# Designed miniproteins, single chains: the designs that were tried, part 60

Each design is a single chain, and the fold is of that chain. pLDDT is the mean over its residues in the fold that is shown.

## One batch from the design tools (miniprotein)

Design m2072
Fold by ESMFold2-Fast:
Structure m2072 (fold): chain A 61 residues (1-61)
Amino acid sequence: SSEEEKIRKEFYEEMQKLQRETDAQGAKLLAAGDYDGFKALTEKARQEAEELYKKYEELMK
Protein backbone atom coordinates (compact mmCIF):
# COMPACT_ATOMS: atom_id res chain seq x y z
CA SER A 1 0.00 0.00 0.00
CA SER A 2 0.99 3.67 -0.31
CA GLU A 3 1.08 3.80 3.51
CA GLU A 4 3.69 0.99 3.55
CA GLU A 5 5.71 2.86 0.89
CA LYS A 6 5.62 6.00 3.06
CA ILE A 7 6.73 4.02 6.15
CA ARG A 8 9.64 2.46 4.20
CA LYS A 9 10.67 5.87 2.82
CA GLU A 10 10.53 7.53 6.26
CA PHE A 11 12.58 4.68 7.78
CA TYR A 12 15.19 4.99 4.99
CA GLU A 13 15.37 8.78 5.47
CA GLU A 14 15.72 8.47 9.28
CA MET A 15 18.47 5.84 8.88
CA GLN A 16 20.32 8.02 6.36
CA LYS A 17 20.03 11.05 8.67
CA LEU A 18 21.42 9.02 11.60
CA GLN A 19 24.32 7.81 9.40
CA ARG A 20 25.14 11.35 8.18
CA GLU A 21 25.00 12.87 11.68
CA THR A 22 27.06 10.03 13.18
CA ASP A 23 29.68 10.29 10.41
CA ALA A 24 29.96 14.09 10.82
CA GLN A 25 30.26 13.97 14.63
CA GLY A 26 32.58 10.94 14.45
CA ALA A 27 34.93 12.77 12.09
CA LYS A 28 35.13 15.69 14.56
CA LEU A 29 35.87 13.37 17.49
CA LEU A 30 38.58 11.50 15.55
CA ALA A 31 40.16 14.80 14.42
CA ALA A 32 40.26 15.86 18.11
CA GLY A 33 41.81 12.47 19.12
CA ASP A 34 38.74 11.63 21.23
CA TYR A 35 38.69 7.87 20.63
CA ASP A 36 36.59 7.17 23.75
CA GLY A 37 34.00 9.68 22.54
CA PHE A 38 34.06 8.04 19.09
CA LYS A 39 33.38 4.60 20.61
CA ALA A 40 30.54 6.02 22.74
CA LEU A 41 29.07 7.75 19.67
CA THR A 42 29.14 4.56 17.56
CA GLU A 43 27.47 2.57 20.37
CA LYS A 44 24.76 5.25 20.76
CA ALA A 45 24.21 5.25 16.98
CA ARG A 46 23.89 1.43 17.01
CA GLN A 47 21.21 1.66 19.74
CA GLU A 48 19.34 4.43 17.86
CA ALA A 49 19.44 2.34 14.65
CA GLU A 50 18.00 -0.65 16.57
CA GLU A 51 15.16 1.53 17.91
CA LEU A 52 14.41 2.84 14.39
CA TYR A 53 14.32 -0.75 13.11
CA LYS A 54 11.98 -1.87 15.93
CA LYS A 55 9.65 1.06 15.14
CA TYR A 56 9.73 0.08 11.45
CA GLU A 57 8.94 -3.58 12.24
CA GLU A 58 5.97 -2.59 14.45
CA LEU A 59 4.55 -0.21 11.81
CA MET A 60 4.86 -2.92 9.10
CA LYS A 61 2.92 -5.50 11.16
Scores: mean pLDDT 87

Design m2073
Fold by ESMFold2-Fast:
Structure m2073 (fold): chain A 84 residues (1-84)
Amino acid sequence: MTAEDMIQWLIQQGVPEETIQKKLAEWASLPSQEEIDKRAKELVEKAKRLSDEYSGSVKEEELPKEFYELGLDLTILNIYRAQQ
């Protein structure tokens, strides 16, 4: 899936384009690749920690709000990486 496909998908989910661009700019404004990787690792570790609290795999539609917000942030990270 291309970066453009993911952006269009988020817009279809009701995420404003300005919000998407702002979040992407936040990743691009980090001072180094090492800081980007550190932030990405923290985001993934948070996702794993929340998953552990539910003792296994859950369907996206059944996830609490925190998982949805985290999924949005992970999608933005994937878009940013696909643009590189």
Scores: mean pLDDT 72

Design m2074
Fold by ESMFold2-Fast:
Structure m2074 (fold): chain A 78 residues (1-78)
Amino acid sequence: MSDAEVEAELEELGLELIEAEYKKDEKRFKEVSERIERLVREHPEVARPVLERLVQLADFGEAKKVKEFALRLLEELE
């Protein structure tokens, strides 16, 4: 995947994760979060600014679980 494709997929997955939290869809939240974790591990340099934006979006949207998830991943990045 190109850096632009990874960024676009992570941004879309971040929005899906917020929607899953709002709907209390635990299965979808798990599936999307696992996909985000894989992409972050494979592409940490591209993932960092996307995760920082996801924290801001989750904070604004009061998606506490998504915010905690994104902050945890940022702390795990080298």
Scores: mean pLDDT 86

Design m2075
Fold by ESMFold2-Fast:
Structure m2075 (fold): chain A 68 residues (1-68)
Amino acid sequence: LERVLAALRELIEEEGLADAPVEEVGRRVAERLGLDPELVARALKKLVETFGLPQTAAGALAALERVL
């Protein structure tokens, strides 16, 4: 999870993707880390839904920070 959190922060800070859809950003994070894009996209979407956060990159970052 720590590497997913770091990659999400980098995408938000470097590319201004805070408002990008969580599934699209999840796929990009997975590509950077050599993980299954659909698995990471679904996992982040479910995590965001569980915490009632916006389904965006910023929402996914906030959700990950809550579980770490």
Scores: mean pLDDT 80

Design m2076
Fold by ESMFold2-Fast:
Formats: structure tokens, C-alpha cells, sequence
Structure m2076 (fold): chain A 82 residues (1-82)
């Protein structure tokens, strides 16, 4: 279901953001770039799922902070649970 996809993508974003912070703290440039590319791919998937859930992002997904993106995903999850 779309609800399960949104919950999964939320968890993936949270995990990747944490890993990105760890790579930055460790000075692992290669890992940082790899994780950033994965997050950019997931941003596009999140945008598609948000539109399917009836939520229109206020900006292109690339202009949203990860915090703002996660907030929109949470709103979509709550709307689908109603």
C-alpha cells in the first residue's frame, strides 16, 4: 500500500541522514557523496509518493530540507490513517 511505502521511505531517509552525518564527522568523502546521491534519489521517490497520497509539496523536492520532507511524509501518513 502507499501507506507502507511512505513509512518505509521515511525510515530510509532517517537512516541515510544519520549515516550522512556520521560520514561527514569521520571525513569519509567517498561515503558522504554516495549517501548524498542515494538521498537525492529517495527525494524524487518521496515526491512521487506524496503526490499519490494527495499532498502537493510547496517546492520542488530538491529545495526542501530533509526535516521539511520528513514533516510532509508524516502529514501524508496521518491523512492515510484517517
Amino acid sequence: SILEKLERIKKEIEELVQQLSEAAANGDVDKFKELQAKLDEIRRKAYELLKEAGIEPPFPVEQLSYSDLLELIDKAIEELKK
Scores: mean pLDDT 79

Design m2077
Fold by ESMFold2-Fast:
Structure m2077 (fold): chain A 93 residues (1-93)
Amino acid sequence: MKKELEEKAERLERAAELAREGAELIASGKDVEKGKEMVLEAARIFGEVVDEALAQEYIEKIRTGDLAKQKEVADELARLAEAYSAAYRSQAE
């Protein structure tokens, strides 16, 4: 059980990093399409580990939203992924 919680935490840490980097690429305009792809990958990981329904809501918001909404979703996804990662690490102890 501890090892499974640590593995979930590691997957969510990766999702948080992808969402943060994606948000930065979207906000800076350096590579908006790559930023979107990174956020979509983060949402996919979040759906596999935590909540598929919420992940699908984020995916739709990224697909249908403007740049400001896409960044907002990316920031929220990063925050949630970090929070769940910390919770799983705490439970593994």
Scores: mean pLDDT 84

Design m2078
Fold by ESMFold2-Fast:
Structure m2078 (fold): chain A 65 residues (1-65)
Amino acid sequence: SSALEEAKKKFVLLARMVEVGARLEEIDGKKVLVIEGTEEQFKRAQEVAKEAQEETGLIEEVRFV
């Protein structure tokens, strides 16, 4: 079902965020994905975060530390 498919997608995206060393933080009521590391890690995480933002609303912003 579409609902099950959407749930699966959320968990896959969350797993990918963990893989790139990203953490979710709440800043001014927004879900922000914070990355500490290399520029390459940031770019990869930004791609994943953008997909999650558009499809689930789970991530609103990506920041490189």
Scores: mean pLDDT 70

Design m2079
Fold by ESMFold2-Fast:
Structure m2079 (fold): chain A 70 residues (1-70)
Amino acid sequence: MYSIEPVSDDTERLTIEGESAEEIQEFLDWLESQGIKPLAKRRVSETKVELLLSSASAVGLASYLVFGPY
């Protein structure tokens, strides 16, 4: 599961929760492959990570996660 919340006018917090550390790492590798560079990242646990993203990056990511590639 993932959630996005506003932190400021131009930044969003993306929280990712998975079933395993491997699932979280696969998601992080995918973000890097899409050219999405977080402003900051924090590993909360083996199955949970928080990323700070620009609002533009967060909107693009949310669209991709909801609709996927065509």
Scores: mean pLDDT 72

Design m2080
Fold by ESMFold2-Fast:
Structure m2080 (fold): chain A 113 residues (1-113)
Amino acid sequence: SLEKKRKELKEKVLEEAEKTVRRAVELAREGRSMVEIFEELLEEGLASSGIERLGIAAAFGAALRAAAEVLGLSEEELEKILEEYLEKNKEEVEKRIEEIVEKSLKDLEEYLK
């Protein structure tokens, strides 16, 4: 049933989302910069598929905030770092995000069959 598939999908996506947050925290603890963590999560999102990609996409903002907390960055400092990075890399980042979104939608459609 659709209800059963929806519940199973939600549970699996939440599990992968939690792994994504944990991954960002580990990278921050290893001394990676916010930009390096952002790039790593973006690359993992592009390289992944199915439920893993959906989990990464769902947790992206939460993972970056968790990493920022480990690095001792304020919300304002995080926003400034990301804004400066996006201004320098706007076209490349927008293209990667679009690709992740399109592939995630396709993965969701395949899962719900």
Scores: mean pLDDT 83

Design m2081
Fold by ESMFold2-Fast:
Structure m2081 (fold): chain A 65 residues (1-65)
Amino acid sequence: MEEQRELVEELARGLESAGYLERVELEGDKVTIYLKEVTPSGRLLAIGAAEDLRLAGLEAEFHEV
């Protein structure tokens, strides 16, 4: 859905602005967030983003690279 894609883009910009985002992949209803480095702050931010995406009806996960 277009609204879900916009939400993913908005959350990705937030993570990127904080310096944690490597990239985001959207495959159907699954979102994978790749983090440059998993720090305590970055992990909490990623968990929040994943929860927001899940509430919007998407499956969300994150990985460190």
Scores: mean pLDDT 74

Design m2082
Fold by ESMFold2-Fast:
Structure m2082 (fold): chain A 71 residues (1-71)
Amino acid sequence: MIGKTGEEGARDAEAAVVRALAALARGDRQTAIEHAKLGIENGKAAIEAGNEEGGRKSIEAAQRVLAQAQA
């Protein structure tokens, strides 16, 4: 079901980004990278399910966290 699956994917991606940011704030780069990757995967799943806007926004946020954690 496209609407619910895309919405859940976007919410899961957003939650993963929040957890990645919290890990980054305390210097836990490995955990931040792991959660940022989950944010990207859930964002891609949201796009595949038809939530292109929510998925794209979550992927961009997750990519920013991933870049900061790898710097």
Scores: mean pLDDT 80

Design m2083
Fold by ESMFold2-Fast:
Structure m2083 (fold): chain A 90 residues (1-90)
Amino acid sequence: SLLDLSTLPSEAHRVVAVLLLRDHVPTDLSVADWMDVVLSDPRSRRAVEAFLASLGIDLSEPVSVAEEVLREKTTLEEALARVEELLASL
């Protein structure tokens, strides 16, 4: 069954879950530009930026590149735990 993204604790959790759980995000935007559209909370934005940077993903990269790197390097459970840690430290 698909995870109900509305049950996730923050915008950062939801954005990271979308990148990992979808076959593709239907956008040609860079990560930075896409985040400007989908994130309204500055703390969530900082957490996602820090998380992606920890995996070597540059914010100027296309979202499709971020999706591929995330699927190769992490699981949903590990990613959500790391986002939680980053939100607590910011």
Scores: mean pLDDT 80

Design m2084
Fold by ESMFold2-Fast:
Structure m2084 (fold): chain A 76 residues (1-76)
Amino acid sequence: DLKKVEEDIKLLKEGNFDALRKRLEEELKRLEANPEFSDEVIARKKEIADDFLANPKEALERLEKVLDYLKMVESM
């Protein structure tokens, strides 16, 4: 999870939205292949991914907060 957040932040900072979209689509395909995830959960993840691509500055700020949280959890 940490590496995924770091990669998404990097792609957003570089403005590489094509690579970010492809990574998010691959993540959604993995979720769709897992029977533990409902269609509603997958739809929510798709909505979040679309929001990231539509609002890259806000997405970057949110991901940096998530990264800080994940780093804190790993240090505990």
Scores: mean pLDDT 75

Design m2085
Fold by ESMFold2-Fast:
Structure m2085 (fold): chain A 82 residues (1-82)
Amino acid sequence: MKSPVEVAVDGVEHLVQLLREGRITEEQLVQALKGEFEEMSKTLPKETLKKAAEEVLKLLRPVLSEEHFEELKRFVEELIEK
């Protein structure tokens, strides 16, 4: 079975593919991931959420503009620190 971290990574890879195909915008991708991380913060332990966030941000660093990447990173860091 895939772990919650693996499921999150698979979901991000799918969204990145949609972005590369021009089916969604960077803003739409960031908003979708903000919602997903907010839901994960309610159900997952902090250590699992941190690992999921680290892997997702690693995948998105070369994909997103600096502005959108920093927006998502700050949002996720705030969720983890709450």
Scores: mean pLDDT 81

Design m2086
Fold by ESMFold2-Fast:
Structure m2086 (fold): chain A 66 residues (1-66)
Amino acid sequence: LPYDSREIQAALRELDPTARLLAADVGDGVLSLAVTGERPLDLAALERALQALYPGLRVEVTEVAP
C-alpha cells in the first residue's frame, strides 16, 4: 500500500488523542480518509501533515460524527 495506517493514526493523535481513523482508501493518486473524534478536528492541519508524509498522493479527509 502507498500509505501506512499507523502513521495516519499517529498524525491524528497529534491533533486530538481521541481521534480515530475509520477508513482509508487509495484510488487514482488520491488518499481518501474518514476520521472521527470526540471534538471537531482541524482537518486542514491534518491534511497538511499527511500531505507532507505522502507527497506522491493527494490527501482528502472527511470527518464523521462520533
Scores: mean pLDDT 79

Design m2087
Fold by ESMFold2-Fast:
Structure m2087 (fold): chain A 84 residues (1-84)
Amino acid sequence: DESLVEELQQLAEELKDESPIIAKQISSIASLIKQGASKLELEVALGLLNIAIGIEKITGELSDKALALADQALSLVEDYLKSM
């Protein structure tokens, strides 16, 4: 989905300064979707995104805006996987 890839890339761009780790995981998922990666590959990548978000939440340094953007990316990928 071209629209999904663009939305994920935009979310990664918005997050890159506050959380390079979360931004990198979102960009990786967008690239995997663009390349036609398997459901299993995307599920593994989603797991890594969840871990990155969990680590950042423990540090408590992310803004409410950054947390909302990260949760939005997570929801978009989860919904995409449900549609596969």
Scores: mean pLDDT 85

Design m2088
Fold by ESMFold2-Fast:
Structure m2088 (fold): chain A 76 residues (1-76)
Amino acid sequence: VEKELEKLIAERASRVPGVTEEQVKNLVNLFRTNGIEAMIFGFKVLLLQLGYSKEEAEKIADELREEIEKLLKEAE
């Protein structure tokens, strides 16, 4: 479950134009140390720093949250 979540976070963050490999690693580390909500918040902040609008950042982060929730439901 944890490894699958880390892979999902890395894959989804890497698909966003402008996100660097280092920033992806930082998000995975934030998930490991502080959990899902801290990582989602950090991802939103990163998107805003990259020039995405608040609305775009929330949509992208919410899509990742939905995929995480689906994976957790399937993992039992």
Scores: mean pLDDT 81

Design m2089
Fold by ESMFold2-Fast:
Structure m2089 (fold): chain A 97 residues (1-97)
Amino acid sequence: MDEELRKILEELREAIENEDVEKVKELLEELEKKDKELAGKVAFQGAGYAILTKKKREVIELLIEYAEKNSPESEQPVIDALRESLEAGEVLDAPAE
């Protein structure tokens, strides 16, 4: 893997952790321009992680959007399932602490 791509991936992970919507979008656009297939795969994995860690809806929606745009047709049903989870409020419907 290219060192430049690796750096983008590390920054993208940090941006997701920090819920920096603008940075996530910028890094996904950069990754898409360099490697569309990798962008789709990383966005899909990032969306799953963001859902599990209950990140902001805007971050999750952005990751799902780039996953759908850049992933092969064989992955679309799984990505649709992630979007359905978001729409069902599973991400936002956290039990009261």
Scores: mean pLDDT 76

Design m2090
Fold by ESMFold2-Fast:
Formats: C-alpha cells, sequence, structure tokens
Structure m2090 (fold): chain A 66 residues (1-66)
C-alpha cells in the first residue's frame, strides 16, 4: 500500500545517503507498522533540510509509482 511504498522510497534514499542498514530497517519497520511517521523518522536522524527534502521527494515518487 502507499505506506509501504513510502517506506521503501525512504529506505532507498537513506541507504544512498550512507545511513546504516540496521537503522534504516528499524525505521522501515516502524513506518510500515504505523508506529511513526516518515517525518518523525527523518527528524530522528539529524539530517539537513536538503537531505530531508531529497528523502521526502523519493518517498512521494515511490507512492506515485505504486
Amino acid sequence: GPREAAAEGMREALLELGVPEEVVEELYRKIVAGEITGREALDSLGLSEEEKERVQRRMLEAVLAA
């Protein structure tokens, strides 16, 4: 569904940014389970606003492609 598509887009973008796989998989699991929002996940990582916007764009593109 859209939540899973968004979480997948986030996973791909965060891995490209060099975020460790174990951190990405934990955030993926929490988003798919509805425990946190994508915004809350990104805010937990200390990313710049430009990096957050890049990840959010990838998430939106993944939802639109699904």
Scores: mean pLDDT 83

Design m2091
Fold by ESMFold2-Fast:
Structure m2091 (fold): chain A 95 residues (1-95)
Amino acid sequence: LLEKAEAHYKKGEEYEKLGEEYIRKAQDDPANQAKYLAEAARYYFLASHHYSMSAMLYDKAGDQEKAEEAGKKAIKTSRQYSEALAKYQAALAAA
């Protein structure tokens, strides 16, 4: 359980970083903003899912501190997903 929890947490961090990179690309390239915001939303969704899995697995393993940490990351990346999706919709309306 702990090994799988750690693997999901690291995958969450990897996707979270990709989400952040695509948000920056959307800011730097307005002509392709919608495309980059869609990618950012996809990566934040994946990050949230992996962090949620990590939180559940840490909880089952008895590591409450790491379960809470992963849970907070899942909430954060879920919020970033919603924000990226809203910006994506706004970019489509502006085009």
Scores: mean pLDDT 88

Design m2092
Fold by ESMFold2-Fast:
Structure m2092 (fold): chain A 99 residues (1-99)
Amino acid sequence: SYIDLARQYIRRGDYGSAVSAAGSAIARGDYEGAARLMREVARLSRDQQGQALRLLGQSYRLLGRYEDAQRYYRQSSRQFDRQGDRDQSDYSRQQSDDL
């Protein structure tokens, strides 16, 4: 499963590949598994924190947990702003505002 693949990548410290695998898990409907692993990636990887927080937001939105989704999308937007990535920041903020 993509969740097992993402977990293996986290164990190896390959957080970018873990984010990609979690995105695939979300596309397949495994929202809770992806959310749990992305919470771990956001804690462990500064470089992937913005993207992991966005996937957390997306996962909670797809679970119908709109308040949690809004919170994580806003955190993702702030993290991308801190990294100087305005396009990614604006996208995450728009996802929060569209809830």
Scores: mean pLDDT 90

Design m2093
Fold by ESMFold2-Fast:
Structure m2093 (fold): chain A 66 residues (1-66)
Amino acid sequence: MPTRDEVRELARREIEELKKEYPEFSKQLDQLLEQMELIVQSLPPEEALEIVERAIRQARSRFEQS
């Protein structure tokens, strides 16, 4: 099972990759990372991982359509 630290590290890594692909959305991605860190702190790691993965997918989808 994932730990909170593993989920937080995944969130940071995914956000860094998105910033490289979509530098124009860096500020929005920083805000998303802050929200994801709050989720990781508040929820069990398994639930936090699912939410983080969904948030990353939604962000990619939105930026691709921009």
Scores: mean pLDDT 82

Design m2094
Fold by ESMFold2-Fast:
Structure m2094 (fold): chain A 96 residues (1-96)
Amino acid sequence: MSLEEVEALFRKLGERLGERLAKETGDAEKAREAGEALARAAYNIYRALQLGRLDSARQGERLLGQAQRYAEQGNLDMATRYARQAADVAEEGIAA
């Protein structure tokens, strides 16, 4: 599977998660942002793991776990913030 195909799958997961969070919270815009951020974090962690960047992947997984917990509580602002931090940490490990 190409990276573009994998990225598209994670994007679709983010869209579905955003739709679910929108129904649960009533805030469609923040829910969409949270879903996109969570999916991006998961995708970057996946890439870091594929490249053997274990430290960045593990730090990303810890932050993503916090983001998921906030999303479950309906705190979309904190979910988005932690998800973006998770994505950034994993991206640092993916070194170009």
Scores: mean pLDDT 86

Design m2095
Fold by ESMFold2-Fast:
Structure m2095 (fold): chain A 107 residues (1-107)
Amino acid sequence: DNLKKALELADEAIRLLEEAARIAKEAGKDEVAESLELARRAVEEVKRYIKEGDWVGVREAISRAVGHVLRAIGEMLDQGWDKESEEALKLATEALKKLDEAVKLAK
């Protein structure tokens, strides 16, 4: 079932963004953590819109998720690039890859 696999990939993206936000928060990068948390919420919206068959909603929520990740990257650069920023970015980019795979399977 492609829908089931798509929802599982979306759940993986949510978990990766939660971990990225946790790493940022524990490193004292509160603005980075907030942006990653907003990205996670946007992925939860993608999951909801996939279930509803609302492809306009899916595209708009993907745009929000990507926008929040890009904002987090900007905040990482402003607050100083460190090992925690590198790990959080790695998890956030993996989450976006899983989200892309989820959307392709759900079509």
Scores: mean pLDDT 88

Design m2096
Fold by ESMFold2-Fast:
Structure m2096 (fold): chain A 84 residues (1-84)
Amino acid sequence: MMPARSREGELREERRELGPGVYRVRWRLDASHEDPDGSRLRVEGGEELVEGDTVLQWGLRVTHTDADGRRTVLEQPPTWVRRL
């Protein structure tokens, strides 16, 4: 059985102003975690819409690969959320 391993890639963040105090924030992260059973989780990136300190939309993309090599893409598209 392989030991658990994690790898973090370079975090890249891009901010674009859409209006006064409103920003689209995109981040890319090539981070992966491999469990002892050979399954792997990879975080590829996320996206937020923010107004000041408030998150208006949130999204994330993650890929899971089973020990048998079966891939599942787990995607939360940018959805309206209100966080105080």
Scores: mean pLDDT 71

Design m2097
Fold by ESMFold2-Fast:
Structure m2097 (fold): chain A 81 residues (1-81)
Amino acid sequence: MTPEEIEAALKELEEILGLTEEQRKEYLAMSDEEKAKLLAEIKAKIKAINDELQKEFPSITTQEQEDEVVERRLERYKTVA
């Protein structure tokens, strides 16, 4: 993964979680242990949301179904921040 791709992924995460540049700097200043704990908590919440969505939409075969899953995912991600 290129540095450009990593920056894009971090920007996307900031957008879905509503993180400010100041919050990102604070996060980057955290110890590896604190970062690991925070990431584990966020990942656990995201995984729970995705597992529920996969249960509700076990097979995606149309663009309409894909769009609905994305919309519901974004709505639920707002509860993670």
Scores: mean pLDDT 66

Design m2098
Fold by ESMFold2-Fast:
Structure m2098 (fold): chain A 62 residues (1-62)
Amino acid sequence: SIQELVDKIVLGLIDNNEEEVIKSTQELFKSKGLEPPSEEEIRELLKDKEELEKYIQKVVES
């Protein structure tokens, strides 16, 4: 479910598990019928966790 993917992203951020954040973010986009961002784009967003959280929230609300 979308909520399970969001939970995996949040847990990955808490655990500093970049691989899980990348994978779960890409799957979230696919679940919404959106083109997933690249690994490089997600890694750039990981430099600012607050901006990444806002980005994920917008995708979930879309």
Scores: mean pLDDT 83

Design m2099
Fold by ESMFold2-Fast:
Structure m2099 (fold): chain A 78 residues (1-78)
Amino acid sequence: SEEEIRQKALSLSHDEIIEKSRELGDEVIAMLEAMGVDADNIALTRKQLQEGIELAKTDRDVAIDLYVSLELALRHLR
C-alpha cells in the first residue's frame, strides 16, 4: 500500500502534491478531533503540519514523503 501511494504521488505535479497534502492534513486533524484528542495536542499537530507543508514547498521529494506519510496516517486512523 505504501508503494501504491508513492506511485500515485509520483504521477502528480509538485503543486498538486502540496494541495492534496493540505487536504489530507485537514482530514487527519478532523479525525483526531473526532477521536477526542485534546486541544493542546491538536494545536501542536496543526503547527507540525504547517511546518511540514512549508518544507515540502521547497523540495518535491519532501512533498512526496509528506503526502505518503499523511495517506498512511489516515489509513491507520480509519
Scores: mean pLDDT 88

Design m2100
Fold by ESMFold2-Fast:
Structure m2100 (fold): chain A 64 residues (1-64)
Amino acid sequence: SEEEKKKIEELKRKVEAYRQEIADLNQWLADNPDAPAEMKAYVTDRIAYLEEKLKQLEEEIKKL
């Protein structure tokens, strides 16, 4: 249906946003090897969170 197509497009937009944030955070870690351990831990946890959300979102799209 048209509504399902719009839902899929919205979910795909979220996938792209999460992928971009993950890429940006990984780039930040690469560019900042001497950053404080607490900051690196925060960034690493954020990446893990986003990767988990990305997997869930891609599974939701696959079921539609």
Scores: mean pLDDT 88

Design m2101
Fold by ESMFold2-Fast:
Formats: sequence, structure tokens, C-alpha cells
Structure m2101 (fold): chain A 80 residues (1-80)
Amino acid sequence: SKEELLERVIARVRELLRKHGLSDEQIDAVIAAVKEAIEENGDDLLGTAQRVAKRLMELGFPDDVVAEVVRAIAEVFREH
């Protein structure tokens, strides 16, 4: 389901960003972007990934963080 997909993406992204030493505030900002992208694009991996990448870049996150978040989303979508 869309709810299961969202929950799995959020869990994986949150764990990834904690490992990279991001603050809770930074992690929550990324999770908000992910939620918005999935709500608008659903099961469309490309649309979701493009929207997340654009939003994180607008928020000033480094390219390596953006790339890792996009990879995590793609992995969860392919496993779902």
C-alpha cells in the first residue's frame, strides 16, 4: 500500500540521515520533503525522486546527502 511504502521510505531515510550525523530538525525537513513527493507522485519513482532531489537542493543540502536519499527511496520502491 501507499502507507506501507511511505513508512518504509521514512524509516530508511531517517536511519540513513542519523548515521550521517544530521540534526533532528534537518532530518524532519528531509522527511517532510519525502512525504510531500510521495503524496503527489505515489508509486512514480522517477517523479518522487526528482521532486525530493529538487526540494533538498533548494533547502541547501549537500549533493552527497541528496544522492543518498534518492538512492534509499529508489531501493525501497524497487523492494515494494
Scores: mean pLDDT 83

Design m2102
Fold by ESMFold2-Fast:
Structure m2102 (fold): chain A 55 residues (1-55)
Amino acid sequence: SPLDDAITLLQGRVDDVNTQINRAVNNGDTVRKNQLQQVKDTLQQGIDTLRQQRS
């Protein structure tokens, strides 16, 4: 369904952001890590909202 496809796409984006967070942490880049964490939190809120639309 379009809803399941959207959830899958957003989950993939969360995985990509997690990879970038790990790289920022390994490099000691606290500013980048914090920015990426906000992006991840926004994506997760979107996923949670879409999941609530499931019966």
Scores: mean pLDDT 86

Design m2103
Fold by ESMFold2-Fast:
Structure m2103 (fold): chain A 73 residues (1-73)
Amino acid sequence: MTAVGEGTLAEAAREAGLKAGDRPARAEVIVDGKVVGTGRGSGDLAAAGAVADAMRHAGVTTETPAKVVVTLE
């Protein structure tokens, strides 16, 4: 199952995290059609953890237009 958010990076991250919930998760931050960051999470707040990890690895500003994809496992 996949949850997707789009907008600024902050908006995209919030939307994807809210849709995904608490299951082991992988997150990808996509800017201009390219995966610029990836993250993983497990346990409580797994989706939020995965998104935060992907945002840290992406290294772009929260105002950057982005798509965030969370895949639940």
Scores: mean pLDDT 76

Design m2104
Fold by ESMFold2-Fast:
Structure m2104 (fold): chain A 67 residues (1-67)
Amino acid sequence: MTAAEVAKALAVIGQGVADGLSEEEIKELLRANVTPEMAEYAEELIDRHGVAGAMAALHAELRALEA
């Protein structure tokens, strides 16, 4: 998992939220736009923490990868 992949997943989730998509529609958007590995990881975060919590976790991971 790279900083670019995490940043792409964040951008996709953020766009889905801005477009008023449901949690399931955001998961479909992830599957269409990121790697299968990244989509699986982001979906697990959404299942555990909700969309907002998943975004927070991915932001923290992106910061760690950029440090």
Scores: mean pLDDT 84

Design m2105
Fold by ESMFold2-Fast:
Structure m2105 (fold): chain A 120 residues (1-120)
Amino acid sequence: MRDEYLDRIKELLQKAIEALKNGDFEKAREYVLEAMDVVGEARRAGLLSDLEAQAIMTALTVALSYIAAGDREKAIEALQMALEAVDAARNGDLSGVREIRRKALEMAEKLVEEGKLVDP
C-alpha cells in the first residue's frame, strides 16, 4: 500500500514535469493537484508520516505557485524537490526528508514575501 501511493505520486510528478517541458502549464497544474490529493489520502491512511507528507506537500505548493507565475524552470525545480522527498520517504531517509522540507519551506517563505504563494 505505502509503495503504491509513493509510486502513484512519483508518476504524477514525472507527468507534471513533462507537461511543463511541453509548455502545458494547465496540464501540469492538474497533475500536481492530483498528486496533492494522493499525498493527503496516504497521510490519512497512516501510510505517510506528518514529516513526509509536509515535505512533499510544501514542495508541491511551491510548484503550484511557480506554475501560476508562469515560471517553468522554478516549477520544475520544485517538482524535482518533491520527487527527492518521495524517494527519501521510500528509503526511510528521515534526514533527507527533513532537508527537503527545510528547502521547500524556505522557497515557500520567499513566495509569501513576493505575494506569489498559491493556496491549493
Scores: mean pLDDT 88

Design m2106
Fold by ESMFold2-Fast:
Structure m2106 (fold): chain A 82 residues (1-82)
Amino acid sequence: MAEGEELLRRGRALLAEADAAETWLGDNASQPPTAEQRALGARWAAEARARGESDFLPVIAARRAEGERLIREGERLIREAE
């Protein structure tokens, strides 16, 4: 089965989510957020609160690290399957 490809897909999704959150933080400094940016911000704020964090930057960093880890594992599995 394509287990390595599944891990790559999940890792890429997490990296895209982290990138979107970082972009939203930058944009939010100069203009009001869009509906999509508000929804993303609400999700990150809820996760930060669940972790007992007052800042969502550590949550975004953890998501990026997890995405990178899944990509490395997926690439490893694909190489081993060769």
Scores: mean pLDDT 72

